Designed miniproteins, single chains, continued (5). Designs and how they scored, part 70

Each design is a single chain, and the fold is of that chain. pLDDT is the mean over its residues in the fold that is shown.

## One batch from the design tools (miniprotein)

Design m18426
Fold by ESMFold2-Fast:
Structure m18426 (fold): chain A 68 residues (1-68)
Amino acid sequence: MKEEAEKYVETARSAAEGAAELKAGEKTEDNELAYIALKNLAEGAVREAEKLDPEYGEKARAIIEEAE
């Protein structure tokens, strides 16, 4: 379970970093859709981590906040 929670934390990190890069980049329709998809992926990863272990959910949330 904790190893799975760690994978969700890494998923949240990667998605949040990707979303931040897209937000800083060109304002194309494809980039806007990708940004929304990555934000949703990051939020989903936080929720899945929280279900497995609340501490990992908090860690994933902190990573998303730092990337924004």
Scores: mean pLDDT 80

Design m18427
Fold by ESMFold2-Fast:
Structure m18427 (fold): chain A 79 residues (1-79)
Amino acid sequence: RREELAARFQRIIDEANKLASEAEKLGNQELADKARRVAFTARVALEKLPTADPASLEQVIANLEREVKELKEEIEKLK
C-alpha cells in the first residue's frame, strides 16, 4: 500500500512539473507557481511516507490529484 502511495505521489510531482513548464511557456506565471506548489507539497508528503498514516496520505493524494486536474483544465483553456 505505501509503495502504491509513493508511486501516486511521484506521478503527481511529475505531472505538476510538466504543467508548471507548460504554464510558464504560455506566459501564465500564476499557474506555473501554483503547479510548482503542488509538486512541492507532494514531495514533502512523499518524504514523510514511511511514518505517516496511510489514510491521511490517501486524503492528501486525493486533494493533490484534484489540484492537478484543475490546473490541467485551466492550462487547456489558455490554448
Scores: mean pLDDT 80

Design m18428
Fold by ESMFold2-Fast:
Structure m18428 (fold): chain A 77 residues (1-77)
Amino acid sequence: KKEEIAKKVAEEVKKIALEAGLSEEVAELVAKGVETAILEDKVEEGLESIKLYLQKYTSEEKADKIVEEIKKVIEKA
């Protein structure tokens, strides 16, 4: 179901953010943002907002890489 997929993707997103060196608080906020974007069928808009948020805590290159990894997780779900 959509809620189960969103939760699974959010858990994977949190791991991606933590592995990229982001704090647990930032990783949780990013994961929650992705979960909400999936539940609202606004993935494209949500990922744009997440990219801008990530740029406050990491380099643009790392933010882009994290967002691309998140996109791959969503596509496979």
Scores: mean pLDDT 83

Design m18429
Fold by ESMFold2-Fast:
Structure m18429 (fold): chain A 71 residues (1-71)
Amino acid sequence: MAEVEELLRRAVRLEREIEKMRAAGASDEEIRPLYLELGELLRKIAELVGEEDAERLEALVRRIQAELDAE
């Protein structure tokens, strides 16, 4: 689970970076490499978590989002 948590933290931070860049007027071309990286992270998370851990994954995501909001 530590590996999943690390990938989730990276994915959440990357998603926030994409949102900030869009708000600042960044082009789709500038954001595209970030979307590709986010897609790869989500694919790796799906491979590690499997079907049975969806609720635990959602709880972990909420915890990480709350921690990042406190920064």
Scores: mean pLDDT 76

Design m18430
Fold by ESMFold2-Fast:
Structure m18430 (fold): chain A 99 residues (1-99)
Amino acid sequence: VVEKLLALPEAERAEYENLGLRALLEASKETKDKEKVIEKAKEILMKEGYSEEEAELMIEAAEISFYYLEAAVEATAKYGSEKPEEFRKEFEKRLEELL
C-alpha cells in the first residue's frame, strides 16, 4: 500500500493526506478506539464518492499527521493552556510513542 502512495504525484499525495486527515478528525469525534476511527473515516470518504482503495490510501497518508494531532489533543486535555511546560513534556512523550 505504501508503494501506491509513493507512485502518486506530490500534489496528489498532499491532497490525499488532507482528505484523510479531515475524515479521521470527524470520525474521532464519535469514538476514541483507533480501529473504529479508521473504519469510520473510511466510511465517510466512501460516502463522499471515493473508492475503497482511494479511501484506504487517503487514511494511510494522513495517519502520521493524525497521530501528531492525537498526541496534542491528549496533552491539551490533561494540562491545557494553564501548564505549558507539562503540556510540552506530555506532547513530546506521546509523539515518541506514536512515531
Scores: mean pLDDT 68

Design m18431
Fold by ESMFold2-Fast:
Structure m18431 (fold): chain A 107 residues (1-107)
Amino acid sequence: KEEDIKALEEIKKLIENGATFEDLEKLTELLLKLSDESFEILYNELLEELKKNNILDEDELKSLENIKNLSKEAAADLIAKLIVKLVNEGKEEVVLKAIDRAIEKLK
């Protein structure tokens, strides 16, 4: 739990500093360091925030919902790319809120 919280806090710092495509490898690495339980918690919190704020189109939402059928590596890569895209679109607050809720669930 403590190591997973630290990884989520590192992801949060990257987002707060304006994560770019150059941060993709580091974001994917941090996501892969999460336990399967912590990764699932983050995924569910992110999906909920994105649905509440109508951020994703129908195709993007279906792709994100299909993450449960992907390998952890493929899922982490998809989530990292989504995070960078959302930060570039000025929607980082949605992602930060999801991470904060994931951290609280792990405490």
Scores: mean pLDDT 82

Design m18432
Fold by ESMFold2-Fast:
Structure m18432 (fold): chain A 83 residues (1-83)
Amino acid sequence: SFEEEVLEKYREKLLSKKDLSKEELIKEAEKIIEEIGKKYGLSKEKVEELKKIVKEIVENSETNEEAAIKVAAVLAGLEVKES
């Protein structure tokens, strides 16, 4: 699925670079979302929406580790919009 490939690419990047800043985390996540979104034929609107969600989460996180965990959770759970 789109979410699985995004998470796999995201984990690959995190495994190679543990010293990611918030800005680097946002850039890596946005790049992965854009590349895989195009592969799966997601609309540009949905790709931009996912980028916004990632930015908001990273900006609202106190630590880079918290930001990385929350981004992974959102990418896995964006299909679970039940509350």
Scores: mean pLDDT 70

Design m18433
Fold by ESMFold2-Fast:
Structure m18433 (fold): chain A 87 residues (1-87)
Amino acid sequence: MEPLPPAERVLSDEELEKLKKELEEVAKKIEAGDLSVGNKFIELYVLARQQYLAAETPKARELLELAEKYLDPILEEQHKQHQELVK
């Protein structure tokens, strides 16, 4: 896998809060069974990771930790669906 580059521009705390809210909303949709927003979740996760790599600010860390918290259940649900299709 290619190493993820750090973000060229560090987002403000306000912009990071906006991304955090968007990530939570997308994660809630996936928990409700709407997997169509999975790509949007991955984009937000990548952005969170790039922001943390660029500045390692407490706000960027909170965003990344939140994204990682939701990532595991989403990956498990997708993996479970794939296994059911292969049976």
Scores: mean pLDDT 70

Design m18434
Fold by ESMFold2-Fast:
Structure m18434 (fold): chain A 107 residues (1-107)
Amino acid sequence: SPRHETLRRVNMSLGSLVLYLSTNRVLNDTTINVSAFEKLIKELEEALPLMSPEIQALAREVIAKLRELIDAVKNNAPSEEIKKIQEELFALAQRLSNAVTAEILAM
């Protein structure tokens, strides 16, 4: 179904995000691919209508945190602030990924 395909793609994109943030943590890096993160925001926004209300709320939190991270980097925020936002985003992205996986398995 179109819903199943969309949720699988979102789950794959979230997996890539989690891997990216984990790599940055290990390397103590605050460099982000702004273009890739902006594309992920669009993908999540387009997928929102196909998500359950609870997953929609969590997805909106992830979108907000992605925007916060992009803005922090563009404004040359201190590295410690960027690291904190990355850790918060990591936790939210894992929660969303788990919720999307559970919804896929229930289909």
Scores: mean pLDDT 88

Design m18435
Fold by ESMFold2-Fast:
Structure m18435 (fold): chain A 95 residues (1-95)
Amino acid sequence: FTVSGFSPSKGPVGTEVTITGENLDKVPDSAKVIFTSKSDGKEVEGKITERTATQLKVVVPADAPLGEVEVRVVNEKGGASNTLPFEVVDKPYTE
């Protein structure tokens, strides 16, 4: 599988991020989305909430580090996607 983009490219914890790509319906249920802090290298796992052939949806986890992160999809058997930049922002959001 391949990933081509994220929408949105930034958001607070709890934001549902749509990952676009190809053959994403072939991603196993055991696959995880990993958010890696660019500043301190902290890794947190996001849960995949929806999976289609062209989109995955993942929620930014509560323990996600603030600031610039690298996001990738990792298979349990060592397969990983390319990384894409995402920014975890703090409040206030009025929505």
Scores: mean pLDDT 70

Design m18436
Fold by ESMFold2-Fast:
Structure m18436 (fold): chain A 68 residues (1-68)
Amino acid sequence: MINEEEIKKRIEDLEKQLAKVTDPEVKKALQGVINGYKKVLEETDPLQKERYYRAAKIGEEYALKLLK
């Protein structure tokens, strides 16, 4: 089940990381993930909410690889 408090915390952590990044590709990836998680919080349709959440998680894994 989607935990909205965990998503809010994830957005906050990602926004802090975004503020420290100078690489345009990494910034773009992190911003995409943040926007994806925000869409999850705004979406009311359970199926679409799950799709946005899955997409955001995949984007987060990609962005975190760019940071390492």
Scores: mean pLDDT 82

Design m18437
Fold by ESMFold2-Fast:
Structure m18437 (fold): chain A 100 residues (1-100)
Amino acid sequence: SNLDKAKELLDELYEKLKKGELTEEEFREIKQRMLELASKLSDEELVELLNYMRELGLELPEEEAKYMEDLAKAIYNQAFKDSKKAKLIVEANRKRMAEE
């Protein structure tokens, strides 16, 4: 249901972007709600969400696609900070730097 809610928010964002009706305030609110929903998703659900966002972005003009890219980047950065995989990547990078 969190994945479905996130996809519904993305559909709302997509329609507002297509109509030129999206305000900066509305984008900020959608971004905050999307980040909250994304924090509750599994790794597999996050990949599905990011793929859905990529598909929607491909259907948008370049300027409007930048909003979808900003949102995807924010979700990715949040997932990387909170995930066990992010910790392993950071530790691997630290080991590589110590060996240099």
Scores: mean pLDDT 75

Design m18438
Fold by ESMFold2-Fast:
Structure m18438 (fold): chain A 59 residues (1-59)
Amino acid sequence: MTPVQAALVRLAAEEARAAGRLSDEAYQAIMDSLKDVKVSEEDEKKARETLARLRAINA
């Protein structure tokens, strides 16, 4: 898994949980699985851009 993919999954999981589409148990499992992945600011920015584009396409 690339750092950008890890950042993207974390952002998607946070939003799904906030929207009630993901249980607390599933959210915790996802976050725990990604806690050791080193993510830079550039990776996070790229993940945010990717997520925004995916939302525009799926809206």
Scores: mean pLDDT 77

Design m18439
Fold by ESMFold2-Fast:
Structure m18439 (fold): chain A 91 residues (1-91)
Amino acid sequence: MNKIYVVDTKEGAEELAKELEKETGLKAVVVGGSVGGILGALNEHPGAIIVAYTPKEKLDEVYEEAKEFAKQASIVEEVTKIDMTALKAAA
């Protein structure tokens, strides 16, 4: 089953992907945060963790689109949204 993460920075996506690979032993793939980009990554990398990055203003939009796709796709286990900018500001 694939997992999808949607984040607001490319750098945050790259860091998260490395951490997830280390913790899970699964491949993590970083892609530009469009539904088409996510679908392409799922098709090319079955069973991988997909980490999508998008501008902050598009974060909620891409997350909601990914969630709706996941409800219809039996291959996606989880969709998670992470506001990396807010997380960094809180530290």
Scores: mean pLDDT 76

Design m18440
Fold by ESMFold2-Fast:
Structure m18440 (fold): chain A 100 residues (1-100)
Amino acid sequence: KEKEEKGKEVVETVQREIKEGLPIFKERIKSKSPVEKNEEEAEEYEKKAEEILEQIRKTIGKDAEKLAELVQEFVAEVINLVNAGYEEKAIEFLEKLAEI
């Protein structure tokens, strides 16, 4: 019970940070010059983000430290998607994490 409650708190904290940070992130994307789209790199980052998201779903309530680590890895792949010119996909993944 205590481990499950701690895992929920970590997820709720991250969801709150995403909700507060998402408007700022969207503004930063709008201020960037158009980036040449790299579909091959974007496909790799998208696959990694999906794999990490699935690991987050499986780790909730089990290991709060591992969950925090996975969330950081997930955010890194989301940033990689933005840098590859796929900002809409990056936002979609952040919204998926916020819904967990």
Scores: mean pLDDT 71

Design m18441
Fold by ESMFold2-Fast:
Structure m18441 (fold): chain A 59 residues (1-59)
Amino acid sequence: MPEELIELGDEYEKKGDLGKAVAYYLKAGTPEGIRRANQILDKNSDIKDKILKEAQEIL
């Protein structure tokens, strides 16, 4: 369910696992999930490619 995926994303973000957080936010497929994923990527622009690569391995 999208809500469960957003909740998992929030949990991984709190743990500092940004790749998993982005993966679950994007997997939710909701505007809110996409917005949260983009916020993490924008905040961490220096490691954006690493975060996206880790997220793609989970998606």
Scores: mean pLDDT 81

Design m18442
Fold by ESMFold2-Fast:
Structure m18442 (fold): chain A 59 residues (1-59)
Amino acid sequence: EVVEYTVKEGDTVESIAKKFNIDPETIENWLKKNNLTLEVGTKLKFYLRDGKLVDIEKA
């Protein structure tokens, strides 16, 4: 399953992780690896399987 999400004002790594039932460390590590910060308007694609995050891509 692929979920496209646009970061909104007031979103945090923790709040987004809670929405998709994923580990916030996974999002933090992906952002660091890609030299990205959580910016309003950033489009992300979350690849989910059985409620687990398997990949993240920038849309």
Scores: mean pLDDT 77

Design m18443
Fold by ESMFold2-Fast:
Structure m18443 (fold): chain A 83 residues (1-83)
Amino acid sequence: SVEEAQRLLKEAEERIETLEAKVEELKDSNPELAETLEGYIRQLRTLKDLLEAAIEKNNPETIERLVEALRQVLEAADKLLAG
């Protein structure tokens, strides 16, 4: 749904900020983990942009697919940070 998609966009923006802070923290102590997190940040930014465009075009099928993809990336990032 559009309402759910808008909520996930906000969550993605907040998560990107958190991940960027973690990357800065880890650059010296764990550069491999920092690089992996930068990969997730790139994916989240791309999916966020695509989802915003899908909402603007009122394409419900594309919105649903992008919502699912965005959730998967957020879950993967959370699992990585949890250890």
Scores: mean pLDDT 85

Design m18444
Fold by ESMFold2-Fast:
Structure m18444 (fold): chain A 100 residues (1-100)
Amino acid sequence: MKREEIRRIVEEVARILGLTPEEAERVLRLVLGDPREGIRKALKEGRWKEAEAIATVAVIMGYISNKEVVDIMEEVNMTPSQITAFALRVIGLVLDLELK
């Protein structure tokens, strides 16, 4: 597990989602620190793209499971439609990045 590999994945996710360099650096810090809390806080604060980026990278790195992402979304009282839309976006990003 190399920090450079994690940074590369964060940069690619940031490019796809249109994150700023500052937002991308925050995503990298949260993935390396506490991705579960990073996702929870971003969702509570309405920072949806940042939450999607943290979830995608953390799933790819094996730090969290797809089930844990759903559990966090339920904890922050997202609606079933919001949970489904978010989960599909994260799954799509994970598959796109892992199949190349």
Scores: mean pLDDT 82

Design m18445
Fold by ESMFold2-Fast:
Structure m18445 (fold): chain A 85 residues (1-85)
Amino acid sequence: MSLEEQLALLRGLTELAAALAEAAGDAEAAEEIRRLGEIVLEDLRRHGEPGERAKEAAARMEELARAAAARLSDEEIRAILERVR
């Protein structure tokens, strides 16, 4: 996977995770997810590979997205996936 492909994938995953948090009614988690996504994007863009901080940020984003998804129905998750594309 190229750096350009990695950056595009990460942007998509960040928006999906943030949309899950927003749908769960957690605007603070959505904002944290976007902030964490920016950390990972900046690290990848500057260094071409994720460092320790970027890996920690990605793990936290996954945790927040998983917690949000657990609060949503399968139908709500599907609607979000369709909206984010």
Scores: mean pLDDT 79

Design m18446
Fold by ESMFold2-Fast:
Structure m18446 (fold): chain A 61 residues (1-61)
Amino acid sequence: DKALEIIKENIRTLAEMSVRYKPLKLEDMLTLARSLADYYGVKLSDEEIEEMIREALEEAK
């Protein structure tokens, strides 16, 4: 799914920025990811988005 791929790539970018430049609050990353999911019409729960963010943050280390 192209839309889900775009959301995942944006989450990875936010995670990398958070780890390598300036720490971003989890709440802010969740808000941005929810906004993208809504825009692209992808149904993701807050729990699913949080898991994707945590995985991306671990991967960015």
Scores: mean pLDDT 81

Design m18447
Fold by ESMFold2-Fast:
Structure m18447 (fold): chain A 100 residues (1-100)
Amino acid sequence: MAEKVMAANGVEPLSEEEAEEARKRAEELMERAKELIEEGKKAFEEGDYESAIKKYEEAIRAAQEAEDLAIKAGDIELALEASVLVVEAASNLAATKSKQ
């Protein structure tokens, strides 16, 4: 049977190789999310709200994917760190949009 990505998140456990790959991808996505949040904050301080919004939206997507992959890999600590990045990016996005 082909692997089911959605089922693997809870019902169908990942193989050891899949869990390791998911963890590495999550770490990579978290690094990208952190960079995107930093760039978004810089754009916001410069008054470039459109660029800030785009950076925060990209950061949210990267952090959400990282959280999902970390949960799938069983790495609760990594999932919590990714969740914090989602909240930070979402809060900055909301604040930026409120200025338009």
Scores: mean pLDDT 81

Design m18448
Fold by ESMFold2-Fast:
Structure m18448 (fold): chain A 94 residues (1-94)
Amino acid sequence: EAARREQLETALRHAEQAYELAKKLGDKETAELLREAAELVRKALEADPQTAAELLDRAIRLLVEAFKRAKEVSQETANQAGEAAEHAAEARVL
């Protein structure tokens, strides 16, 4: 569905941007959380709805953890991680 795919693609873009920012800052732990979350969102884009829901639940947890960690280091990285989590959550209920 177009609306769900749009939310997932938006979540992926924000997660990838947050990952690049965390990498540039040398925040290895936050970068790894964001890399894993982006991979889960990417898999959710190609998965059936039931499998996608499970992948998104995991991705949202990782994005929230990344947001929490990034908030202490970089508001820009935190903002991107937060946007990714919000759009992934929106896709989860569509």
Scores: mean pLDDT 87

Design m18449
Fold by ESMFold2-Fast:
Structure m18449 (fold): chain A 85 residues (1-85)
Amino acid sequence: MLEEIRERARAHVLGLAEKFGGQKVAELLRQESETLAQTPGVPQSVADTLLEAARLAEEGRLEEAAELAAQAIADYYATEQALAA
C-alpha cells in the first residue's frame, strides 16, 4: 500500500544521505524532479515536492527532505501503478 511504499522510500532516501551526503542527494532529487516534470501523466506536484526536498537536503534538513521525497516517490508510484493497470 502507499503507506508501506512511503516508509520504504523514506528509509532509502535517509540511507542515501548517510552514504553520499545531503548535497549529493539534493543533486539526485533535482535530476529526478526534472525527469518526472517531463514525463506525461505524472502530476506536477510530484516534481515540485522533489525540488523542495532537494532544497531542504542542501540546508542539512535531511529528515524533512526524506519525508518530502518519500511523499513524492509514493505519489509517483501510485500514478505509475494506475497507468499500468
Scores: mean pLDDT 78

Design m18450
Fold by ESMFold2-Fast:
Structure m18450 (fold): chain A 96 residues (1-96)
Amino acid sequence: NKIKELVEKILKLVEEGKKAIGGNTDRALHEKILKEMRAEVAKLIGELAGKPEEGEELAKKFLAAKSPEEVQEVNKEFEEKFGEISEKLEEEAEKL
């Protein structure tokens, strides 16, 4: 099932990001890992939503962010565009 595979890929990416952060105390590296993880998740969610262009645009915004505040601003935009889809995907994952 493609939805199951994409959801598992997203969850694995988030888990790997958390592990990378948890194993390192460098704040700048944490910010870089979080930013890159959010960019990849945005691409995958965009693909799942049938809106890959919007996902890629958000990914570019995450990668262009220069501060944690800018990352949070892009994340709010992501939640506004894909929050409902992300919630529905979590429900689908629980049914699998």
Scores: mean pLDDT 72

Design m18451
Fold by ESMFold2-Fast:
Structure m18451 (fold): chain A 80 residues (1-80)
Amino acid sequence: MEKEELRKKAEEYQKKADEYASQAQHFINKIREVRKRRGELSPQEAEDLIAEYEKQAEEYTQKAVDYFREANRLKKEIEK
């Protein structure tokens, strides 16, 4: 594979990592809003919403990490 092809692949994976990190941040912000609204929600409703959003944030964080690792691997190949 040419260095230019490796660079394009690294850029694609970096964009994917950034997209998934953004999605994870969205769910983290949703958790903050639920905590802010605890006085308006039943305790169980608040905990259920937080649990769902934490699960989503963790899943997107893992995807972001995986794509960052792959992008970094490709960048190492370009630098050699």
Scores: mean pLDDT 82

Design m18452
Fold by ESMFold2-Fast:
Structure m18452 (fold): chain A 68 residues (1-68)
Amino acid sequence: DPLPPQEVLDEQFAEFKARLPESVRRFLERHGEEGREEYLKRLEELLEKETLPIAQEVLEAMIEALRE
């Protein structure tokens, strides 16, 4: 199982969360409100099926950023 050390995972997740507002703004500039709704629906479906805690946190962070 090629899981990185916890410190590396924590750093990567923090960096990911820091980039989320900019990534969401860029996405909305490109796809608009319709794209937001479609992508949000897809992320919510993925979250429902996800069993890995770190992946659930990533999906929840993306959903929260898109709802803003």
Scores: mean pLDDT 74

Design m18453
Fold by ESMFold2-Fast:
Order: sequence, then structure tokens, then C-alpha cells
Structure m18453 (fold): chain A 80 residues (1-80)
Amino acid sequence: MTPEELARLAEGALAQLPDLRAGLIAAGISEEAAEEIAEVLRRGFAEAARLAAAGDAEGAEAAYREAMAKAGEIYREALA
């Protein structure tokens, strides 16, 4: 994935975070867990966008993957 593609992906994902948070709550995830998931994704996607803008495709991919992994872990814990 190119830095330009990663920047577009991260920007689009950031724009969808309010809808994601609302969707998680509507699906039965607690407001606390939904907020934590949204915050982790917001920070990670913002970092990925910043790295992509700097031309660091590898760093941007790593930041994106880490944010998704952390959000997934919180989601699994919220279902336990």
C-alpha cells in the first residue's frame, strides 16, 4: 500500500469514528468500551495519517495495524 493510499484510508476511517462508536453502542457494547475503542482507533489512525503524509508507508501500516489490534482486543474483552 502506498503512503497516499494509507493517508486516504486513515482519513476516511477517522471520519467514520462517530458512526462506529454509535454502532457499537447500538450493538450492545457499553458506552465506556465503545468510547475506548473509538479513542484507540482515533489515535492510531491519526498517527498512520501523519506517517503516511511524511512518506513512511511502513510506519503508517504498522500504526494502522496496531490500532486495529488494540481495538479488537478491547472489543473481545467487552464481550466477555
Scores: mean pLDDT 80

Design m18454
Fold by ESMFold2-Fast:
Structure m18454 (fold): chain A 74 residues (1-74)
Amino acid sequence: SPSDERRRAEQRVQDLLHDAVTQLLQAKAAGASDAELTGIEDQAIARLRAEAPDYPDLVALAEGNLRDFTAELR
């Protein structure tokens, strides 16, 4: 059903966001530069857009959360 498809998309977006946050935290702990953190952010955003193209509202929310998180790590 459409609601089941949306639920699967929500889970995919959450998993991708969790992976991105984990990668950013690991990179920051390893001494990554602001440019390197931005690179990780850009790749994660590109992946969110590619993996959930039918759910632009979910993607936009996740992009915003990820951008805010990355900015706080800098």
Scores: mean pLDDT 89

Design m18455
Fold by ESMFold2-Fast:
Structure m18455 (fold): chain A 69 residues (1-69)
Amino acid sequence: SSMREQQRQQLDDAAVDHLQAVHGLSEAEARARVDADPAGVYDELSDRYAAQGRDDLAAVARAFSDEAR
Protein backbone atom coordinates (compact mmCIF):
# COMPACT_ATOMS: atom_id res chain seq x y z
CA SER A 1 0.00 0.00 0.00
CA SER A 2 2.80 2.48 0.86
CA MET A 3 4.32 1.91 -2.59
CA ARG A 4 0.97 2.73 -4.25
CA GLU A 5 0.65 5.80 -1.98
CA GLN A 6 4.14 6.91 -3.07
CA GLN A 7 3.23 6.36 -6.76
CA ARG A 8 0.00 8.34 -6.21
CA GLN A 9 1.97 11.20 -4.60
CA GLN A 10 4.45 11.29 -7.51
CA LEU A 11 1.54 11.23 -9.99
CA ASP A 12 -0.26 14.03 -8.09
CA ASP A 13 2.91 16.18 -8.17
CA ALA A 14 3.23 15.54 -11.93
CA ALA A 15 -0.48 16.37 -12.37
CA VAL A 16 -0.02 19.68 -10.50
CA ASP A 17 2.93 20.57 -12.76
CA HIS A 18 0.87 19.61 -15.84
CA LEU A 19 -2.13 21.73 -14.79
CA GLN A 20 0.12 24.73 -14.10
CA ALA A 21 1.80 24.38 -17.52
CA VAL A 22 -1.34 23.61 -19.60
CA HIS A 23 -4.09 25.53 -17.78
CA GLY A 24 -2.03 28.33 -16.19
CA LEU A 25 -3.21 27.43 -12.67
CA SER A 26 -1.36 28.31 -9.47
CA GLU A 27 -0.03 25.39 -7.41
CA ALA A 28 -2.93 25.77 -4.95
CA GLU A 29 -5.51 25.83 -7.78
CA ALA A 30 -3.87 22.80 -9.45
CA ARG A 31 -3.91 20.78 -6.21
CA ALA A 32 -7.57 21.72 -5.68
CA ARG A 33 -8.35 20.47 -9.22
CA VAL A 34 -6.58 17.14 -8.55
CA ASP A 35 -8.56 16.77 -5.28
CA ALA A 36 -11.89 17.62 -6.98
CA ASP A 37 -11.47 15.49 -10.15
CA PRO A 38 -8.54 13.05 -9.83
CA ALA A 39 -9.92 10.71 -12.56
CA GLY A 40 -10.24 13.51 -15.12
CA VAL A 41 -6.82 14.98 -14.30
CA TYR A 42 -5.09 11.57 -14.46
CA ASP A 43 -6.79 10.85 -17.83
CA GLU A 44 -5.55 14.20 -19.17
CA LEU A 45 -2.04 13.51 -17.84
CA SER A 46 -2.10 9.98 -19.37
CA ASP A 47 -3.03 11.41 -22.80
CA ARG A 48 -0.21 13.97 -22.55
CA TYR A 49 2.38 11.34 -21.55
CA ALA A 50 1.24 9.16 -24.49
CA ALA A 51 1.60 12.15 -26.86
CA GLN A 52 5.17 12.61 -25.53
CA GLY A 53 6.02 8.91 -26.09
CA ARG A 54 6.14 8.24 -22.33
CA ASP A 55 4.05 5.09 -22.60
CA ASP A 56 4.96 3.63 -19.17
CA LEU A 57 3.98 6.87 -17.41
CA ALA A 58 0.81 7.09 -19.54
CA ALA A 59 -0.17 3.56 -18.42
CA VAL A 60 0.41 4.41 -14.73
CA ALA A 61 -1.69 7.60 -14.98
CA ARG A 62 -4.50 5.70 -16.76
CA ALA A 63 -4.51 2.98 -14.07
CA PHE A 64 -4.88 5.59 -11.30
CA SER A 65 -7.63 7.34 -13.31
CA ASP A 66 -9.54 4.03 -13.54
CA GLU A 67 -9.14 3.48 -9.76
CA ALA A 68 -10.43 7.02 -9.05
CA ARG A 69 -13.67 6.57 -11.04
Scores: mean pLDDT 85

Design m18456
Fold by ESMFold2-Fast:
Structure m18456 (fold): chain A 107 residues (1-107)
Amino acid sequence: SAFDKKLKELIKELEKLKAELKKAEEENASEEEILELFNKVKDVINEIGELLWENELYDALLEIKKIFEEGLEKYNEALEKKDYKAAIEYAIEMIDKVIEVIEKVLS
C-alpha cells in the first residue's frame, strides 16, 4: 500500500540519520551539528506520527509519543551536561525504538 511504502521510506531516513549520528560521535562533531541532526530526527518522527494519526493507528502513535518524550528528556539532560556521546546514544536509542514500533505495524 501507499501507507506501507511511505513508512518504509521514513524507516530508511531514520537509518540514514542513525548512521550520520554514529559518524558525528566518531568525528567529535560540534553541539551545533548534533542539534541539527537531532532536529532532522524530530522532523521524521513527527511525520511518522502524522501518518499513524491519519491511518487511525493510535496504539502505535501513543507508543512512539512515549519513546519520543522519554528519549528527549535523556537527550536534553546529556546536552546540558555537554555529554555529547550520551546525547547521540540517546538519539540512536530513540531511532531504534521507533523503527521497532513501525516494523510491528508493517508485520
Scores: mean pLDDT 91

Design m18457
Fold by ESMFold2-Fast:
Structure m18457 (fold): chain A 67 residues (1-67)
Amino acid sequence: KEDELLERIREVLRQKVAEAGGAELPDSAIDQVIAAAKDEGKTLEEVLELLRHSDVNGAELGRLAQR
């Protein structure tokens, strides 16, 4: 159940990075984004909806991977 939401979030992030012309986003960077959202009290479903409706800058996601 949670694993299905996590995989969906990963697919949405990868797609948005590709559409923005950014570099490939590693799973570790995706997991960091999810962890930060959980720390803010957001549910995985809320994170998924925000990602679907928000413009994602590939460079910003690339910076998360550089951490």
Scores: mean pLDDT 63

Design m18458
Fold by ESMFold2-Fast:
Structure m18458 (fold): chain A 70 residues (1-70)
Amino acid sequence: MDEIAQRVNELVLSRGMYWRLSYEERLKLWAEAIKEVAKELGISEDEILEALRETGLLSDKEIEEIKKYL
């Protein structure tokens, strides 16, 4: 679980322009990273969202908003 959350976070931060993104653009970037990691690991996007929720990396509100882009 921690490895899944870490992988998603690394992809988001690796984009280099994270600090220049709007709130909505950051949510879209998180959604894209979640989709990529889900495909890489062969697991559901919901399983990744649960891992992110458990680690506290994203708030429940942010997770619900990200789901709109999945």
Scores: mean pLDDT 77

Design m18459
Fold by ESMFold2-Fast:
Structure m18459 (fold): chain A 65 residues (1-65)
Amino acid sequence: IKIGDIVKALEDVSLPGYLNFKKGDEFVVLDIVEINGERYLAVEEKGGGSNARRGLVPASKVEKV
């Protein structure tokens, strides 16, 4: 996974401090952050334009489309 890739949610996730998403949701990767050895993606909802949701998602919960 790299910046600009499209990723798809593998499962429904609702975690404090992270972007809530449903299985099958697609996001554009804006940045890659590593926190305490765990990889997180700063993402933006695909197709949302100016109203697109943005936030952090665990890299383990998404896959590259």
Scores: mean pLDDT 72

Design m18460
Fold by ESMFold2-Fast:
Structure m18460 (fold): chain A 78 residues (1-78)
Amino acid sequence: HMNPVEEAEAQAEKLLAEHPDAELIPVTRSEADKYKPGDIIEITDKKTGKKYKAQVLAITEYREMPFEEAAYLLVKKL
């Protein structure tokens, strides 16, 4: 009885374990479709408001539609 949030968190934890220096950023599915592994993107730190550049290492997505944050970007800060 694993729900879609738990499934995506399990996928995200696996990716993070393979890339311990990387960060997971929750995004909408529509936003995830704009990015590809290897892309350099600009991210705004929600805590400080400062922008930094990061490389997308991997993208993981929910298959179920009810969640607005339906994907995670695994990124490494440059």
Scores: mean pLDDT 67

